# Designed miniproteins, single chains: the designs that were tried, part 13

Each design is a single chain, and the fold is of that chain. pLDDT is the mean over its residues in the fold that is shown.

## One batch from the design tools (miniprotein)

Design m423
Fold by ESMFold2-Fast:
Structure m423 (fold): chain A 81 residues (1-81)
Amino acid sequence: MSEKERVERAIKALEETVKRLRELSKGNPEAQKLIDEAEKKIKEARTALENGDVETARKLVQEAGKLIQKAAEVIRKATGR
């Protein structure tokens, strides 16, 4: 698999995760903010990949992944006992 194909797969996986977490983040402004920031990074990653900048796309995917992880933790702490 090419590096570009791996990054494209990662972007698609993050987009699906954002969709799920956005539903779970209703009434949680902290989680919503993190999800919004992650979605912005995902869009920037798609643009970078379209322009052939695979390295920048990879960095943006990594940053989006970290924001998604934080959002999931915020949601878990709010709903888990």
Scores: mean pLDDT 83

Design m424
Fold by ESMFold2-Fast:
Structure m424 (fold): chain A 72 residues (1-72)
Amino acid sequence: SMINALKQKVANLQAEKKRLQAELADIQQQLASNPDASPIDQARMQAAAAVLAGGIDFLDNVISKLQKQISS
């Protein structure tokens, strides 16, 4: 059914979000554990963290829209 297809899509997107959250947590841990990292290395890790955070937010918006369709 269309509802089952949407539920499966939501589950897949939630799994992808969990993967991005794990990657973000790893970068945050690396930043915290390397206070003496060079300014350029810190900037690269901060940029990567920002991209991951943006990706998580985007997925949250998509998941929310699909969940509203399921609830209708």
Scores: mean pLDDT 89

Design m425
Fold by ESMFold2-Fast:
Structure m425 (fold): chain A 57 residues (1-57)
Amino acid sequence: MTKEEILKIAKEALGTDKLKIHSFANGANKVVAQGELDGKPIVLVIDKKTGKVTVYE
C-alpha cells in the first residue's frame, strides 16, 4: 500500500482533509502509519482484510 492510498483510505474513513502521514510500515495484514490529525500526533492502523481504520492519539 502506498502513502497516497493510505491517505485516501484514512481521509475517507475520518471524513477530513486535515490529515498528514509522516511515515508508515506495510505489514502482511495491516498498515501502521504515524502522522498528524489537525496538527496533533496520531498513529493509524489500517486492517488490510476488513479496511477498518483505527486512530491512536
Scores: mean pLDDT 81

Design m426
Fold by ESMFold2-Fast:
Structure m426 (fold): chain A 60 residues (1-60)
Amino acid sequence: KIELVALKDLTIEAEEPITVKKGDVIYLLKREGDKWLVEYKGKLGVVELVDLRKNTELKE
C-alpha cells in the first residue's frame, strides 16, 4: 500500500476524529471521489484529496 508522511498536523474524518501529527505515517487505501480512505495506527477514516496533496508527501 502507498505510505504518506504528514508534513504538518491534520485530522482524519471518522466517527471519532483522529489527529495525525507531523512526521506520522498514513496509509492510502482507495480513492472515493474527492476523498481518500486512509489507515492511521490501525484506524480507518477519510481525508479530502486537497488536504492530502498540501499536507502529506510520499514516504521513500
Scores: mean pLDDT 80

Design m427
Fold by ESMFold2-Fast:
Structure m427 (fold): chain A 105 residues (1-105)
Amino acid sequence: DTEEIMLLIKGDLHYAEGLRLLAEHPDDPEAQRRAGIHFLEAGEWYEKAGNYDKAAEAYLLAGQSFLRAGDRENARIAFRKAHEAYEKSGNTEKARQARKLAEEA
């Protein structure tokens, strides 16, 4: 499906930007927060594409980035989204782990 491929490309662009920000500014909380926003956006595009595994991984990276930035509230939101996406992909073990990360954030 051409539309699905285009949505995946949009997700990949945000995912790559998140990784770039973390690589170039690993100890900058503002860069980590911005990376979290890009990973969150990537996850939303992957969800629209129906790729719940990619969405879950992007949401997990978003939560981790927000935690490193000290943004606990956005980290909880991202980890809850990762939990839901892993459930939709059938990955019960990773879904359970994401739920715990949301509770601990």
Scores: mean pLDDT 91

Design m428
Fold by ESMFold2-Fast:
Structure m428 (fold): chain A 114 residues (1-114)
Amino acid sequence: TRPLTPEEYEEVLAFLRERGADPRVLDWLERARATGRFPTLSDITLHLLLAVLPDGLEALERAAAWVRELLDRLKASPETRATVDRIIALALELARAGLSPAEARARILLALSS
């Protein structure tokens, strides 16, 4: 998927701050801005879901809902939506299967590197 524009990035950052997203995710976004290399929606999805894995299924479902709202706000392409939906589906499936956060993280990262 393509990197966000500066305008899309600012909208994502404001959206996540307003909703109280994990400070580690917000710090990662700020570092991306400092380097001039904006993340993709898939990168943001991955960082959000991985950050809340230890907080359980309800936190994952909430983060997934935030990501889906961002897809709609940014009018994401069908290709971006398909990639993001696959990341969300995998994270939720692994959490529902009762995998530890470390095991779920490892499987998500492996699936995305294949």
Scores: mean pLDDT 84

Design m429
Fold by ESMFold2-Fast:
Structure m429 (fold): chain A 87 residues (1-87)
Amino acid sequence: SSRAQMLEAMERVIERLEPVAPEAAAALRRLVEASLSGRPLSDAEQAEIAAALEAALEDVLRAALEVAEELGLGGEALREALAALAA
């Protein structure tokens, strides 16, 4: 299923980010948890997540590309993952 595939991809991105960009990894975990629980993120939480991801943008993009390649995901799946990261 596309949801299970997305969750697997996100978890692998988080694991790759933890040693190099722990704040970005924590931000992605928060996004995944909010998505799974259906809890809306406040404007302040969204801004904090965006700032953490922007600060580590190169590491986030590298991790996303490596995971997409590892899982055999096409550009469409990568685009969806990046859109999810942008909230």
Scores: mean pLDDT 77

Design m430
Fold by ESMFold2-Fast:
Formats: C-alpha cells, sequence, structure tokens
Structure m430 (fold): chain A 94 residues (1-94)
C-alpha cells in the first residue's frame, strides 16, 4: 500500500509535469501500485508501454482512469521513446 507521503509526492510531480492539478482516486492509486509491482519485477533497466498496459489489462478502467494512465506514461516518456526508466519511475515511490 502506498503511503500518504508517497501519494502526495506523486500528485505534486504529475501536476507539475502536466501543468494541471492531479488528484489520486482509489482506482488511480491501484493503477500506480500495479505499475510499481510490474517495475519491481522487471529484470530490464526500463519498462515499455506494452508492459504497463499488460499489468492493468484485467482492470475495468473508466475514461478518466485511461486518461490518467496516458498522463503517467507521457510524464515518464516525454520524448516518445517507448521506454520508461525503471530507476526514475521507482524513485516516485521513495
Amino acid sequence: MLSEEQLKNIEKFLSEKLGKEIKLTPKKKEILERLKKTAENSKEDYLTLAEFLESIKDLELSDEEKEFLQDVYKTLDPDHSGKISKEKFLSLFK
């Protein structure tokens, strides 16, 4: 379970990067926890968008939650390289 401090740090980081206020709902928190677990289990130094999508494939997502997932990906891969640094992503949870 993500701590209150970790959640506030993530909200601040995403809000600053996206230029809009991000509020984490319980479902958005679940998405982040699933993505964190996927990153921790990866043996590579990076994650792909495909790995992100597979980690939440069984979740019923609303349009708002799908937009949130795209926003998270865009903040971590602004150059559209198709790769997200595992170290950079996991640093959000420290």
Scores: mean pLDDT 75

Design m431
Fold by ESMFold2-Fast:
Structure m431 (fold): chain A 83 residues (1-83)
Amino acid sequence: MNPDVEEATEETRKLLESLGKEVVSKDEAVKALAEALRSLGATPAFIGAAVDKLEELLGEETSVEEAVKKAREAVEYAREKTR
């Protein structure tokens, strides 16, 4: 079963906070989301949809708080797209 939005968002936040930075790159944010979703047992289709959406939503660099907010939007999008 694909993870719920709150579980995926919290796991992504933990991974981003583990980087020890206030500003993260798009690549770091996308990697954190992909690892969070994989750890929660998300399907490859769900991970792909969420990652693609997050890449679209983020600039080259962003704050951890903005990355977490956009990750939540990306997870919600993936849930709608993958049923």
Scores: mean pLDDT 83

Design m432
Fold by ESMFold2-Fast:
Structure m432 (fold): chain A 94 residues (1-94)
Amino acid sequence: SALDEARALLEEFYARMKEAIEAGDRERAEELIAEFERRYNSLDLSPEVAEVVEGFVVGVKSVFGRIDTLSVEELIRRLDQIYAIAMARLDELE
């Protein structure tokens, strides 16, 4: 269930972050990152799952740091890549 909870959290956050970036809503993107960090810190994750989730957070923050310098299309492409890598890493833990 910890793996399923991590997957559900990543999927929800990816979808919501993508919507915020597509809308150009910087404030919503910042709120979502803070919400995600609060939510995953409340989960009792194994060290291996926690490492994947933390890697995803770091990746998303890196994309967000480029929000004023990259096109929306490039931000979404990078977010898609970070999400795909995180989900693939979680699949390897099954």
Scores: mean pLDDT 85

Design m433
Fold by ESMFold2-Fast:
Structure m433 (fold): chain A 90 residues (1-90)
Amino acid sequence: STDKTPPADLEKKVKEMLEEIREAKTIGEMSKKAAELGYYLASNAGTNFDIKPVVEEIKKIAKEKGLSELDIEEIASMFLMAYSVGLLAS
């Protein structure tokens, strides 16, 4: 099916969306971008893509921006929630 993204193109898109999270100006914007990435991976890769490195990179970006542990977990939770919803909606 042409609606499934090849692994190399998935990795490129993930990197682009992680940069959008890095460019975000507020915690709310970062959470929204993290949710968009989670939903994208659910819709385009399903369970065929390992999300653990993506979650770790989101947490690293938030930590490098000086966010609290609570805010880091909030952003990561928004990714995981959107990913779970995307899998159930597919």
Scores: mean pLDDT 81

Design m434
Fold by ESMFold2-Fast:
Parts: sequence; structure tokens; C-alpha cells
Structure m434 (fold): chain A 62 residues (1-62)
Amino acid sequence: SLKDKVEELMRKEKENIEREIKRLQTALDFLDAYSEQHPLTDTQKRYRALLEKKIEELKKKK
């Protein structure tokens, strides 16, 4: 039915969002690990903040 097709699409959209969140979180974790040994540049600090903001926006869509 149309309802079953809509539910399938919504499930796939959630899976895609979760995959993207995991990818961004991995990048954030890498930067955090790097920052333990090396002070972050202003550019890297801005990039980290952008990653956090994008993760929050994606979680809000979920």
C-alpha cells in the first residue's frame, strides 16, 4: 500500500541520517584525539564547531 511505501522511505531516510551522524562524529572524535597532543588552530576550532552544529541539526531531523 501507499502507507507501506511511505514507511519504507521514512526508515531509509532515518538510516541515512544516522550514517551521516556517525561519519561526522568519527571526524569530531579524530579532532578531539588530535587536540590532546597538538593545540588546534583557529581554523580547526571553527571546523570542530561546524561538525558539532551539523550533528545537532541532523539529530533534530531524526
Scores: mean pLDDT 83

Design m435
Fold by ESMFold2-Fast:
Structure m435 (fold): chain A 99 residues (1-99)
Amino acid sequence: SSRAQLEADIDEAMADIMLAVAKTTLDTMERNLEKLSSKDIEGSVNLSQKILDMRPDDEDAIKTARKMAQIALEGAKKLGDKKTAKRAEEVIKRAEELL
């Protein structure tokens, strides 16, 4: 095995860890919809963007990112955070184009 194969294996493992973090974050968001802070919503949009960047060809990753962004969009609208709402809409659109 080459060093390039080892680097690819590490990148894949990092992407798997980030997807697991995203799934845990999504579960927490779904359980706490009424308690999501501006920071939680912004963080979830950032994480959903990272997941799409790392795994644009993984249907499970794309669906996870889309669901997080949908919840973040509703939360941002409720808080009047137009900037985060727009970012969430962009993530949703990107995810739908990849599915």
Scores: mean pLDDT 84

Design m436
Fold by ESMFold2-Fast:
Structure m436 (fold): chain A 65 residues (1-65)
Amino acid sequence: KAQEYLEKARYYGKKAAEYLKQGNLDLANKYATLAEKYAQKAVDIDPSSKQQVLQIVQETAQTYA
């Protein structure tokens, strides 16, 4: 259950990064908000998911390093 939300957070995070790279800030913000929402749901269900959420955030940040 938490795993499903983590996968959604990763998917939307990747979409946000792709749109940011294209310069589409509106869609980038939309998908970033969805990624954050699902990441929060994962942590709410399973607090041990916090470390995986940090890893997803780190992967997204590395795309623009």
Scores: mean pLDDT 76

Design m437
Fold by ESMFold2-Fast:
Structure m437 (fold): chain A 65 residues (1-65)
Amino acid sequence: MMDEERAREAAEEISKLTGSEIEVRLEDGVLHVKDKSESISKYVAAALRMMAVGFELGMSVKVEL
């Protein structure tokens, strides 16, 4: 639960920094990252940052298009 809250807070911060709209969900110990923005550059930047967050939290990360 605390890891999901940290991932959500990180997603909000990264969304503000990159100008993306990131949605995160934790399912079966895997952090799912989805971006609703239309900018591929902003999405890639946000996805890479979320992968780093997942690594720090010890979770597997799945980036969804």
Scores: mean pLDDT 71

Design m438
Fold by ESMFold2-Fast:
Structure m438 (fold): chain A 105 residues (1-105)
Amino acid sequence: EPSIEEQLNEGISILTKAVQDLVSLLRKIGLNSLAQNIENSHQKTIAAAKDYLAQGNYNKAKLLLLTHAGVLQIALAVLKLSHPEIASELEKIMDKINEAEKIIE
């Protein structure tokens, strides 16, 4: 059975890939400030989650990661409404975030 630490690190990896794809997509369409803000927020959240993991505080790490994923999902839903031309790419990113949430619980 995978450890809780292994599961959370897998979830972090998938979330990070999803955010990298989102940041690249936003920069491609000229939303550079939004891309930078999302990247900065992601880096801060992942650093805090990893600190909790190092302390063995898995419940706090899970809460931070799931809250972060939820905020990203809301942001992507709003982006789909304002930028329908990239909706299919945003949906693929949302699918990756959903995959990460299922792993994190």
Scores: mean pLDDT 90

Design m439
Fold by ESMFold2-Fast:
Structure m439 (fold): chain A 87 residues (1-87)
Amino acid sequence: SIEELRKKMNEIYEKLKKIVDDETKALIDQLRKLVDEAINASEEERKKIMTEIQKIYDELLKKVKNPEAIELLREFFELAQEIIDSV
């Protein structure tokens, strides 16, 4: 269910916010907001939102050097994609 995927996403977020700086956290928060927008969006808007999510994810991977944070970001992005695909 979307609720169960969101729960997993929140668990990863809690781990990420303990090991990333405030600037990185702000980008992750933007990605979370876009996921929420995608759930309530039309199919055409959802595709545009997914493109924005991908851009933020690419930016996060350029900024983050900690291997643990990179792994958690990959899991976070995968869950975001699964949530959007489930709508």
Scores: mean pLDDT 86

Design m440
Fold by ESMFold2-Fast:
Structure m440 (fold): chain A 67 residues (1-67)
Amino acid sequence: IEEARKLVESGVSEEEALRRVLQKIPGIPAWVRVDDVYIDGKLIRSLEELEKLLKPGAKVEYTLRLA
């Protein structure tokens, strides 16, 4: 999360920063892209939502695109 904030501060768009952070989820290979992410059934649309909802024990679900 802190890493995503630093990306936004560096001029990266919120959408791009979110995609980069989601790409680092354990178990996801670097060559796979994440399309949509849901935490506890809620679609994540911003870094603020990600920071509030991504806590230990939260259920993360996502759709993947092979790249």
Scores: mean pLDDT 61

Design m441
Fold by ESMFold2-Fast:
Structure m441 (fold): chain A 102 residues (1-102)
Amino acid sequence: SPEIAALRARVRALALRLANAFQRALDGELSLEELRAALEAFLAELRALGFPQDALDRIRALADRALEALAAGDLERARTLFAQLLDAVGAAAQALVARLEA
């Protein structure tokens, strides 16, 4: 389906943009406030794409924990939590695609 291909491409582009923002924050090139704004924009875009509220809530919880770890200077924990966030996004996107293909 062209619509499903477009959905996958959009989620991938949004995840890459967020990953770049997170890496810049790890490198001290982006503030925690700017990263938080990027996360809010990311969640709003996922909502617009039809991600269910329970998936958005799980992603937000991981994002909040990653931001807390980053604020504490625990870069290893922040990276681990961010990887879990991207995995949760991927799983939610796969579930959404499966629902649209049914």
Scores: mean pLDDT 90

Design m442
Fold by ESMFold2-Fast:
Formats: C-alpha cells, sequence, structure tokens
Structure m442 (fold): chain A 85 residues (1-85)
C-alpha cells in the first residue's frame, strides 16, 4: 500500500503523472486523487485523523467515522484486488 504521506503529493500532480510516478493504473490514480480532494488532505501526517465516510458507497462497515488511514488502506486494498496485484 502507498504511504499516507504520498497523498499530498498525489493532490499536486496530474493523473497521468501520478500513474507514472507510482506505477499505478490511470483508474487507481484517479480514485486516489478524488479521495484526497474529498477529504481535503493537506498533510501526509493525517493518518490518525477521524473522517466521516458515510458518503462512500464502497464503505460497508456500520461505523461511518473512522481514521483516515483505516479508510485509505481499505480503499487501496479494494483497488489492489480489482487490479489483481
Amino acid sequence: ALPLATLEAIKKLRIEDIAKHYQLSYGVSYTLLLLAKKLNITHGSDGDKLVDVSDDPLWTLENSIVTFDEWFQHRLEEERKRLQL
């Protein structure tokens, strides 16, 4: 999984540059960019920050308030499974 600290860098790049830099597919890079924008992440150290993910249609757990790192890792793992990584 990508370190949380990379999210700030991801927000500053174009989708094509993200895919190239992190060796990710365009789709995964786009998902990470939207994720970072939705959460207004300005610093890579926000891993323990509580976030409300009730608007995420792919979040299936009852608790809608979780740490950013827990949600981010879950989303990366789901994308990894889709890409068969």
Scores: mean pLDDT 53

Design m443
Fold by ESMFold2-Fast:
Structure m443 (fold): chain A 67 residues (1-67)
Amino acid sequence: MKKVEEAYKELKELLEEGKKVQKSKDKEKQQALSPKFNEKVKELIEKYGEEATRKAAEKLEKELEKE
């Protein structure tokens, strides 16, 4: 559970940064979001493992669907 929670927190922080960049309408930063997100996912897989990162992403998807 702890690794899933840590990965979830890091993914959620990245998503919140992404929302701020989207609201800022900075096209350069918006274009950089997808590569940055992919890089972060790879980093989380190395840190917490593929299974924990996948479960964290599933939790994040559920929260996004609620909104």
Scores: mean pLDDT 73

Design m444
Fold by ESMFold2-Fast:
Structure m444 (fold): chain A 69 residues (1-69)
Amino acid sequence: SLEEALELQTEIKEKLASATDPAEIKTLQEALEDVNLAIELLSKPNATTEEEVAAALSVAGAKELLSRL
């Protein structure tokens, strides 16, 4: 959902603000990119089912990246 994607974006940004390890920063940046794509797709007033599925996969990808930290 858009709410979940926005919550993840906030979490990732907070982690990036305190991150000092280059590998962790890279992973967080990749997760942020996935979440930003999901937010863009879900924010469209005419989002298609395909775009909603793509957004859900992007959120899942960001969660997987965060789980590896």
Scores: mean pLDDT 82

Design m445
Fold by ESMFold2-Fast:
Structure m445 (fold): chain A 65 residues (1-65)
Amino acid sequence: SEEVDKLAEELRKKIREYMKQGLPLVEALRKAIEDLLSQGYPEELVREAALKVLDGNEELVDEAF
């Protein structure tokens, strides 16, 4: 969906910003997810966006939640 696509772009941006600050991928992903959840996005939508960013890597997404 368009909403998932927009959220995936926002996640990619936040992950890059956190990794630039020295965080490894999993920690950057976890913080990016926390940011979106704190902004009021539903957990299911954030999870779908994270799966899209990580090419369906469910193990890595689950580690970040």
Scores: mean pLDDT 85

Design m446
Fold by ESMFold2-Fast:
Structure m446 (fold): chain A 63 residues (1-63)
Amino acid sequence: SHMEELQRRARLELKRKYAEVYYKLEGKPFDENATEEQLDKRYQDLVKKYSKEEVEKLIIKFN
């Protein structure tokens, strides 16, 4: 449905924001073609290195 599609896009965009923060902090170029699995891995890498609370603060800061 249209609502399910909107929710899917919202989740994908959130994961992309996590990946963008990761690439900025690690000094790597943002990969705009990254899969959802790759975006999730980048989020997990950030949480492992900086903690969940700090990652969420960085997402707000870079929006």
Scores: mean pLDDT 70

Design m447
Fold by ESMFold2-Fast:
Structure m447 (fold): chain A 86 residues (1-86)
Amino acid sequence: SALKEALIAAGVPEELAEELYEIFKELDELGKQEEVDLEKAIELLRRLAELLREAAKAATDPKTKETLLKLAEEAEEGVKLLEEKL
């Protein structure tokens, strides 16, 4: 995966890059469902935010670090918006 390879190149550990790739894949598949399981989406987004913050700490490239932190903030906002629908 180009995403996984880019994360590893930026200094993210392979195991963490693989976990991020798996969560992005699960979220993508969930979003293709006719009716989205909001509780599962919230769970996946919370885990995504945690892993993105860990990846940002590990990343050595400043631009990648900033991008990962922004994505974590977006995931956290996504959790908030979905919780308001429950």
Scores: mean pLDDT 84

Design m448
Fold by ESMFold2-Fast:
Structure m448 (fold): chain A 68 residues (1-68)
Amino acid sequence: MIRQSSLRPRRLSDEEAAVLLEVIRERYGEEAAAQARRLFAEGPDAREMVAALAQEDPELWARIQAAL
């Protein structure tokens, strides 16, 4: 169970994407969640999403980390 893979940047897993989508919906509303879902369909890089989220809302990112 102990692995180093969680330390490196990677594409969001389905579970991580679902948590992120839920938090976006609660924070910014349904329209923002719909846009995020479209971006996920285009395959955004996990590191890019992390960087963007950390810049815009560090609290939101902390909540996502706690929910994972």
Scores: mean pLDDT 61

Design m449
Fold by ESMFold2-Fast:
Structure m449 (fold): chain A 92 residues (1-92)
Amino acid sequence: MKLRASTFRKGELVSEEEVEVEDIEELESAVRRFIAQAREQGADYVLIEVETESEEEAERAKEAILRIAQEEGLEATSQVHDGVVKTVIRIP
């Protein structure tokens, strides 16, 4: 899976990072790291985009990201299109 995290503050792109992850565990670790970085940067939200090999893998990635957001007490909205998962996570 290819993961891109874009961090925004007041509508401006603050940081962007792309990483390749082999499984859901690595995806979860990367997402937690990006959330932590966004908080330190004073961001308003993070856009996490995951490119997967299948719709089934996309749904698993979506569920994992939404679960992490819920565990962190953050609001998140996710959509899947053509194996790509796009999730917006709001930072308080």
Scores: mean pLDDT 86

Design m450
Fold by ESMFold2-Fast:
Structure m450 (fold): chain A 77 residues (1-77)
Amino acid sequence: MIEQAKLQALSVFGNAYHDALEAGASVEDAINTGKQAAINYVQQLQQQGKLSQQQADQVIQHVNQVADTMLQNARDS
């Protein structure tokens, strides 16, 4: 269920991102905080055997794509 893992990872990302912004982080720092939280979540699922390495890599790739798009938009603003 890679689609569910992607949705949950993005939920983790968004929660960490908003918490970082509320704590006074810059948008770029908040994006990096969200990305790290989401990657840590995916790695936990992989270590627990809930995702294969291939599935974990695909979810992390998706998280990185979202983070890169947000960083680009923040820099172009």
Scores: mean pLDDT 85

Design m451
Fold by ESMFold2-Fast:
Structure m451 (fold): chain A 84 residues (1-84)
Amino acid sequence: SEKKLKEQIQKLKEEREKAISDILGAYGDAGGSEIKAAVSKDFPDSEKLRKEAEANAKKGEEQIAKGKKKAKEADEEIKKLESK
């Protein structure tokens, strides 16, 4: 039905927007980890700061990759449903 199709498209658009928001959040997390890594060089005895910075950087990269995949998949599905 037309109503079901419109609801599916709307849900996919919402999922795409959420994926984009998650990407933006992950870029913020990655930037923070770089600052912590730089500070760790001035405090070489703080393995805790170094490990935390490395973990946050990896998490940010994984979130960016996951978000990009979800956004692309949602965009492809929207295009299929909107085609003609």
Scores: mean pLDDT 71

Design m452
Fold by ESMFold2-Fast:
Structure m452 (fold): chain A 65 residues (1-65)
Amino acid sequence: MEVTIRWRNVTVSPELVDRLRSLLERSLREGMRATGADRAEVEVDLSAPDEEVREFLEGLEEGLR
């Protein structure tokens, strides 16, 4: 299984990018296992303030658990 995530227009801190990458990679790997796919690729346009991204990630992490 291969997961490729590309980032565009990144204005947020690298820590938030890594956190989002981990969430996306986990979600994509689970989706690939469910569908039998061997590859997943996404492009993320991430032009948002750090605070908004952090709040968004916190909400997603709580919802995903």
Scores: mean pLDDT 74

Design m453
Fold by ESMFold2-Fast:
Structure m453 (fold): chain A 100 residues (1-100)
Amino acid sequence: MEKAIELLKKAIEYFKKAAEASRQGNVDEALELLKKAVDYMIEAARAADEKSRPIVEAGVIQAATLLKIAEDNKSPEVIAEQAELGKKIAERTLKEVEKL
């Protein structure tokens, strides 16, 4: 579980970076950072134990949906909003996993 927790913390960091890049108008950089954040959540699901895995996988599905919305719209405002929502999803996922 320590590895899954570390990866979720990295996802949170990259969602923050994506939101910041998007607010600066760096759309391509923001999308790359957002993809990295989702990739960290996918890796966290893979590293999670049997009890935590469904919780992390639910977070991955939600985060992947946010990435698709950002990619389809490519607006700095939309990307920043999706990145902030992704951060909240990753934080909630981490909190639920730490309770187990």
Scores: mean pLDDT 89

Design m454
Fold by ESMFold2-Fast:
Structure m454 (fold): chain A 120 residues (1-120)
Amino acid sequence: MELLEEGRKRAEEAAKLLEKGEFDKAIDLVYETAKELSEKGHVEVAVEMLTYFVKKASEISDKKGSQKITSATVAAALSGVGAIVDQNLDEFRRRMDERMAILRRLRARRRRVRERLLRR
């Protein structure tokens, strides 16, 4: 089962929830889907899902002429982006911690070399 097709199906379900006026459910579904895909390392699929959702929701908003659907679409899209950003920030923090560990190891080695030179 292709993750992209699964993401698109969830995006279509969220768009249908917007059309029904179930805005909180639509926002939650978009957020949880983006979070799940990002946690699994499928950030590109999460972005494609959000793009597809916005396209479908915009088509519905245009047909209905509803500012409420437009506002809910923006809220859902921002929630999904937030989920992706949070996962990327955790990865960035992890990479920074790894780099800081290397730098601490190098500084410890330099101190040991200096101590050896001073003892000589």
Scores: mean pLDDT 77

Design m455
Fold by ESMFold2-Fast:
Structure m455 (fold): chain A 80 residues (1-80)
Amino acid sequence: SMDDAIRLFVVLAEQSALWLAYKRKFPEEEQIAIGERTVENLERLGVPKEKIDKLREAIRNKDWKEMIKIMDEIRKELLS
């Protein structure tokens, strides 16, 4: 559906933003701003609190491996 396509697009866009911020080493203030915006947008999309809490923890710890794992899980759940 169009709603599913929009949700998937937002998740992919936010994953790309996290990749740019944390892997390309943006300034710390920009990393924080992008991380906060990503979490807020995913909450508004209805991503479960359990996934949101894990993502917040990974962002706080700057754990890119865990961030990508959580984002991949969110993306797969939206496609199921």
Scores: mean pLDDT 78

Design m456
Fold by ESMFold2-Fast:
Structure m456 (fold): chain A 98 residues (1-98)
Amino acid sequence: MEEVAREVLAAAGLDPDDEELRTVLLTLARNMGSATIEELPMSRSTAERTLKILEEAGLVEKKKVGDKTVYRLTEKARPLVEEELRREVAVLEEAVRR
């Protein structure tokens, strides 16, 4: 997951070693591709700034769902969602076979 996050950041022209950018992408991927600011493991001001950078790079889109603002991974970040889904499916298949 971290390696895929670094590759996605580099492809978007961002710093692959930026921990805040990687943390937001990984959190969104683990939450099925979307999260609110409150769900991010950082201060609101840091989350707002980091999400704006990712939105400007086209990796995240801002959506309003009712009274809540939700941030979603775009098609450019699809490799992160596919890697997480593959891991979850493998774990479920092993559990069902036992």
Scores: mean pLDDT 76

Design m457
Fold by ESMFold2-Fast:
Parts: sequence; structure tokens; C-alpha cells
Structure m457 (fold): chain A 89 residues (1-89)
Amino acid sequence: SNDELVELYVDSILNIAKQAGIELSDEEIEKLKEVVKEIVNNLSEKDALTVLGAVLTYVTMKKSEGIKVTAEEIIELMKKMAESLKKKQ
């Protein structure tokens, strides 16, 4: 169901953020949940998973380079990718 996909999506991002030492405020977590809901409800499952994969890859690569990623950067990346994919179908 969409609710199960939203939960999995949010948990995946929170887990990779924790592994990368990124702390999210309650407000940032709520913003993340809303962006995830918009992605899951407005994109195909394939496109939603493409956005998730890109976020996980970005955070992992930046951590390997010793570069700290912020919660706001993650949220902005997701919004930009979702908007781009929505325009392409």
C-alpha cells in the first residue's frame, strides 16, 4: 500500500541520515514525511524509488568523501528530483 511505501521510504532516509551522523529536528522530520507523501502519491513507484536511491547514494558518497550533508540538503534534493520527474511523466 502507499502507506507502507511511505513508512519504508521515511525509515530508509532516517536510517542513512543516522549512519552519516545527520541529526534531524522534529520540524525537519515532519517536512521529510510531507515530501515523501507527495513523492509516493504523485510519482510512479519506479520514479519514487529512483528518488530514494539517488538520496541514499548522495548521502553515502558524501560520507565517503568526509563531507557532511545537512537535513535541508536531503529535503531539497528530493523536492528537485521529484519536480523534474513529475514534468517528464
Scores: mean pLDDT 83

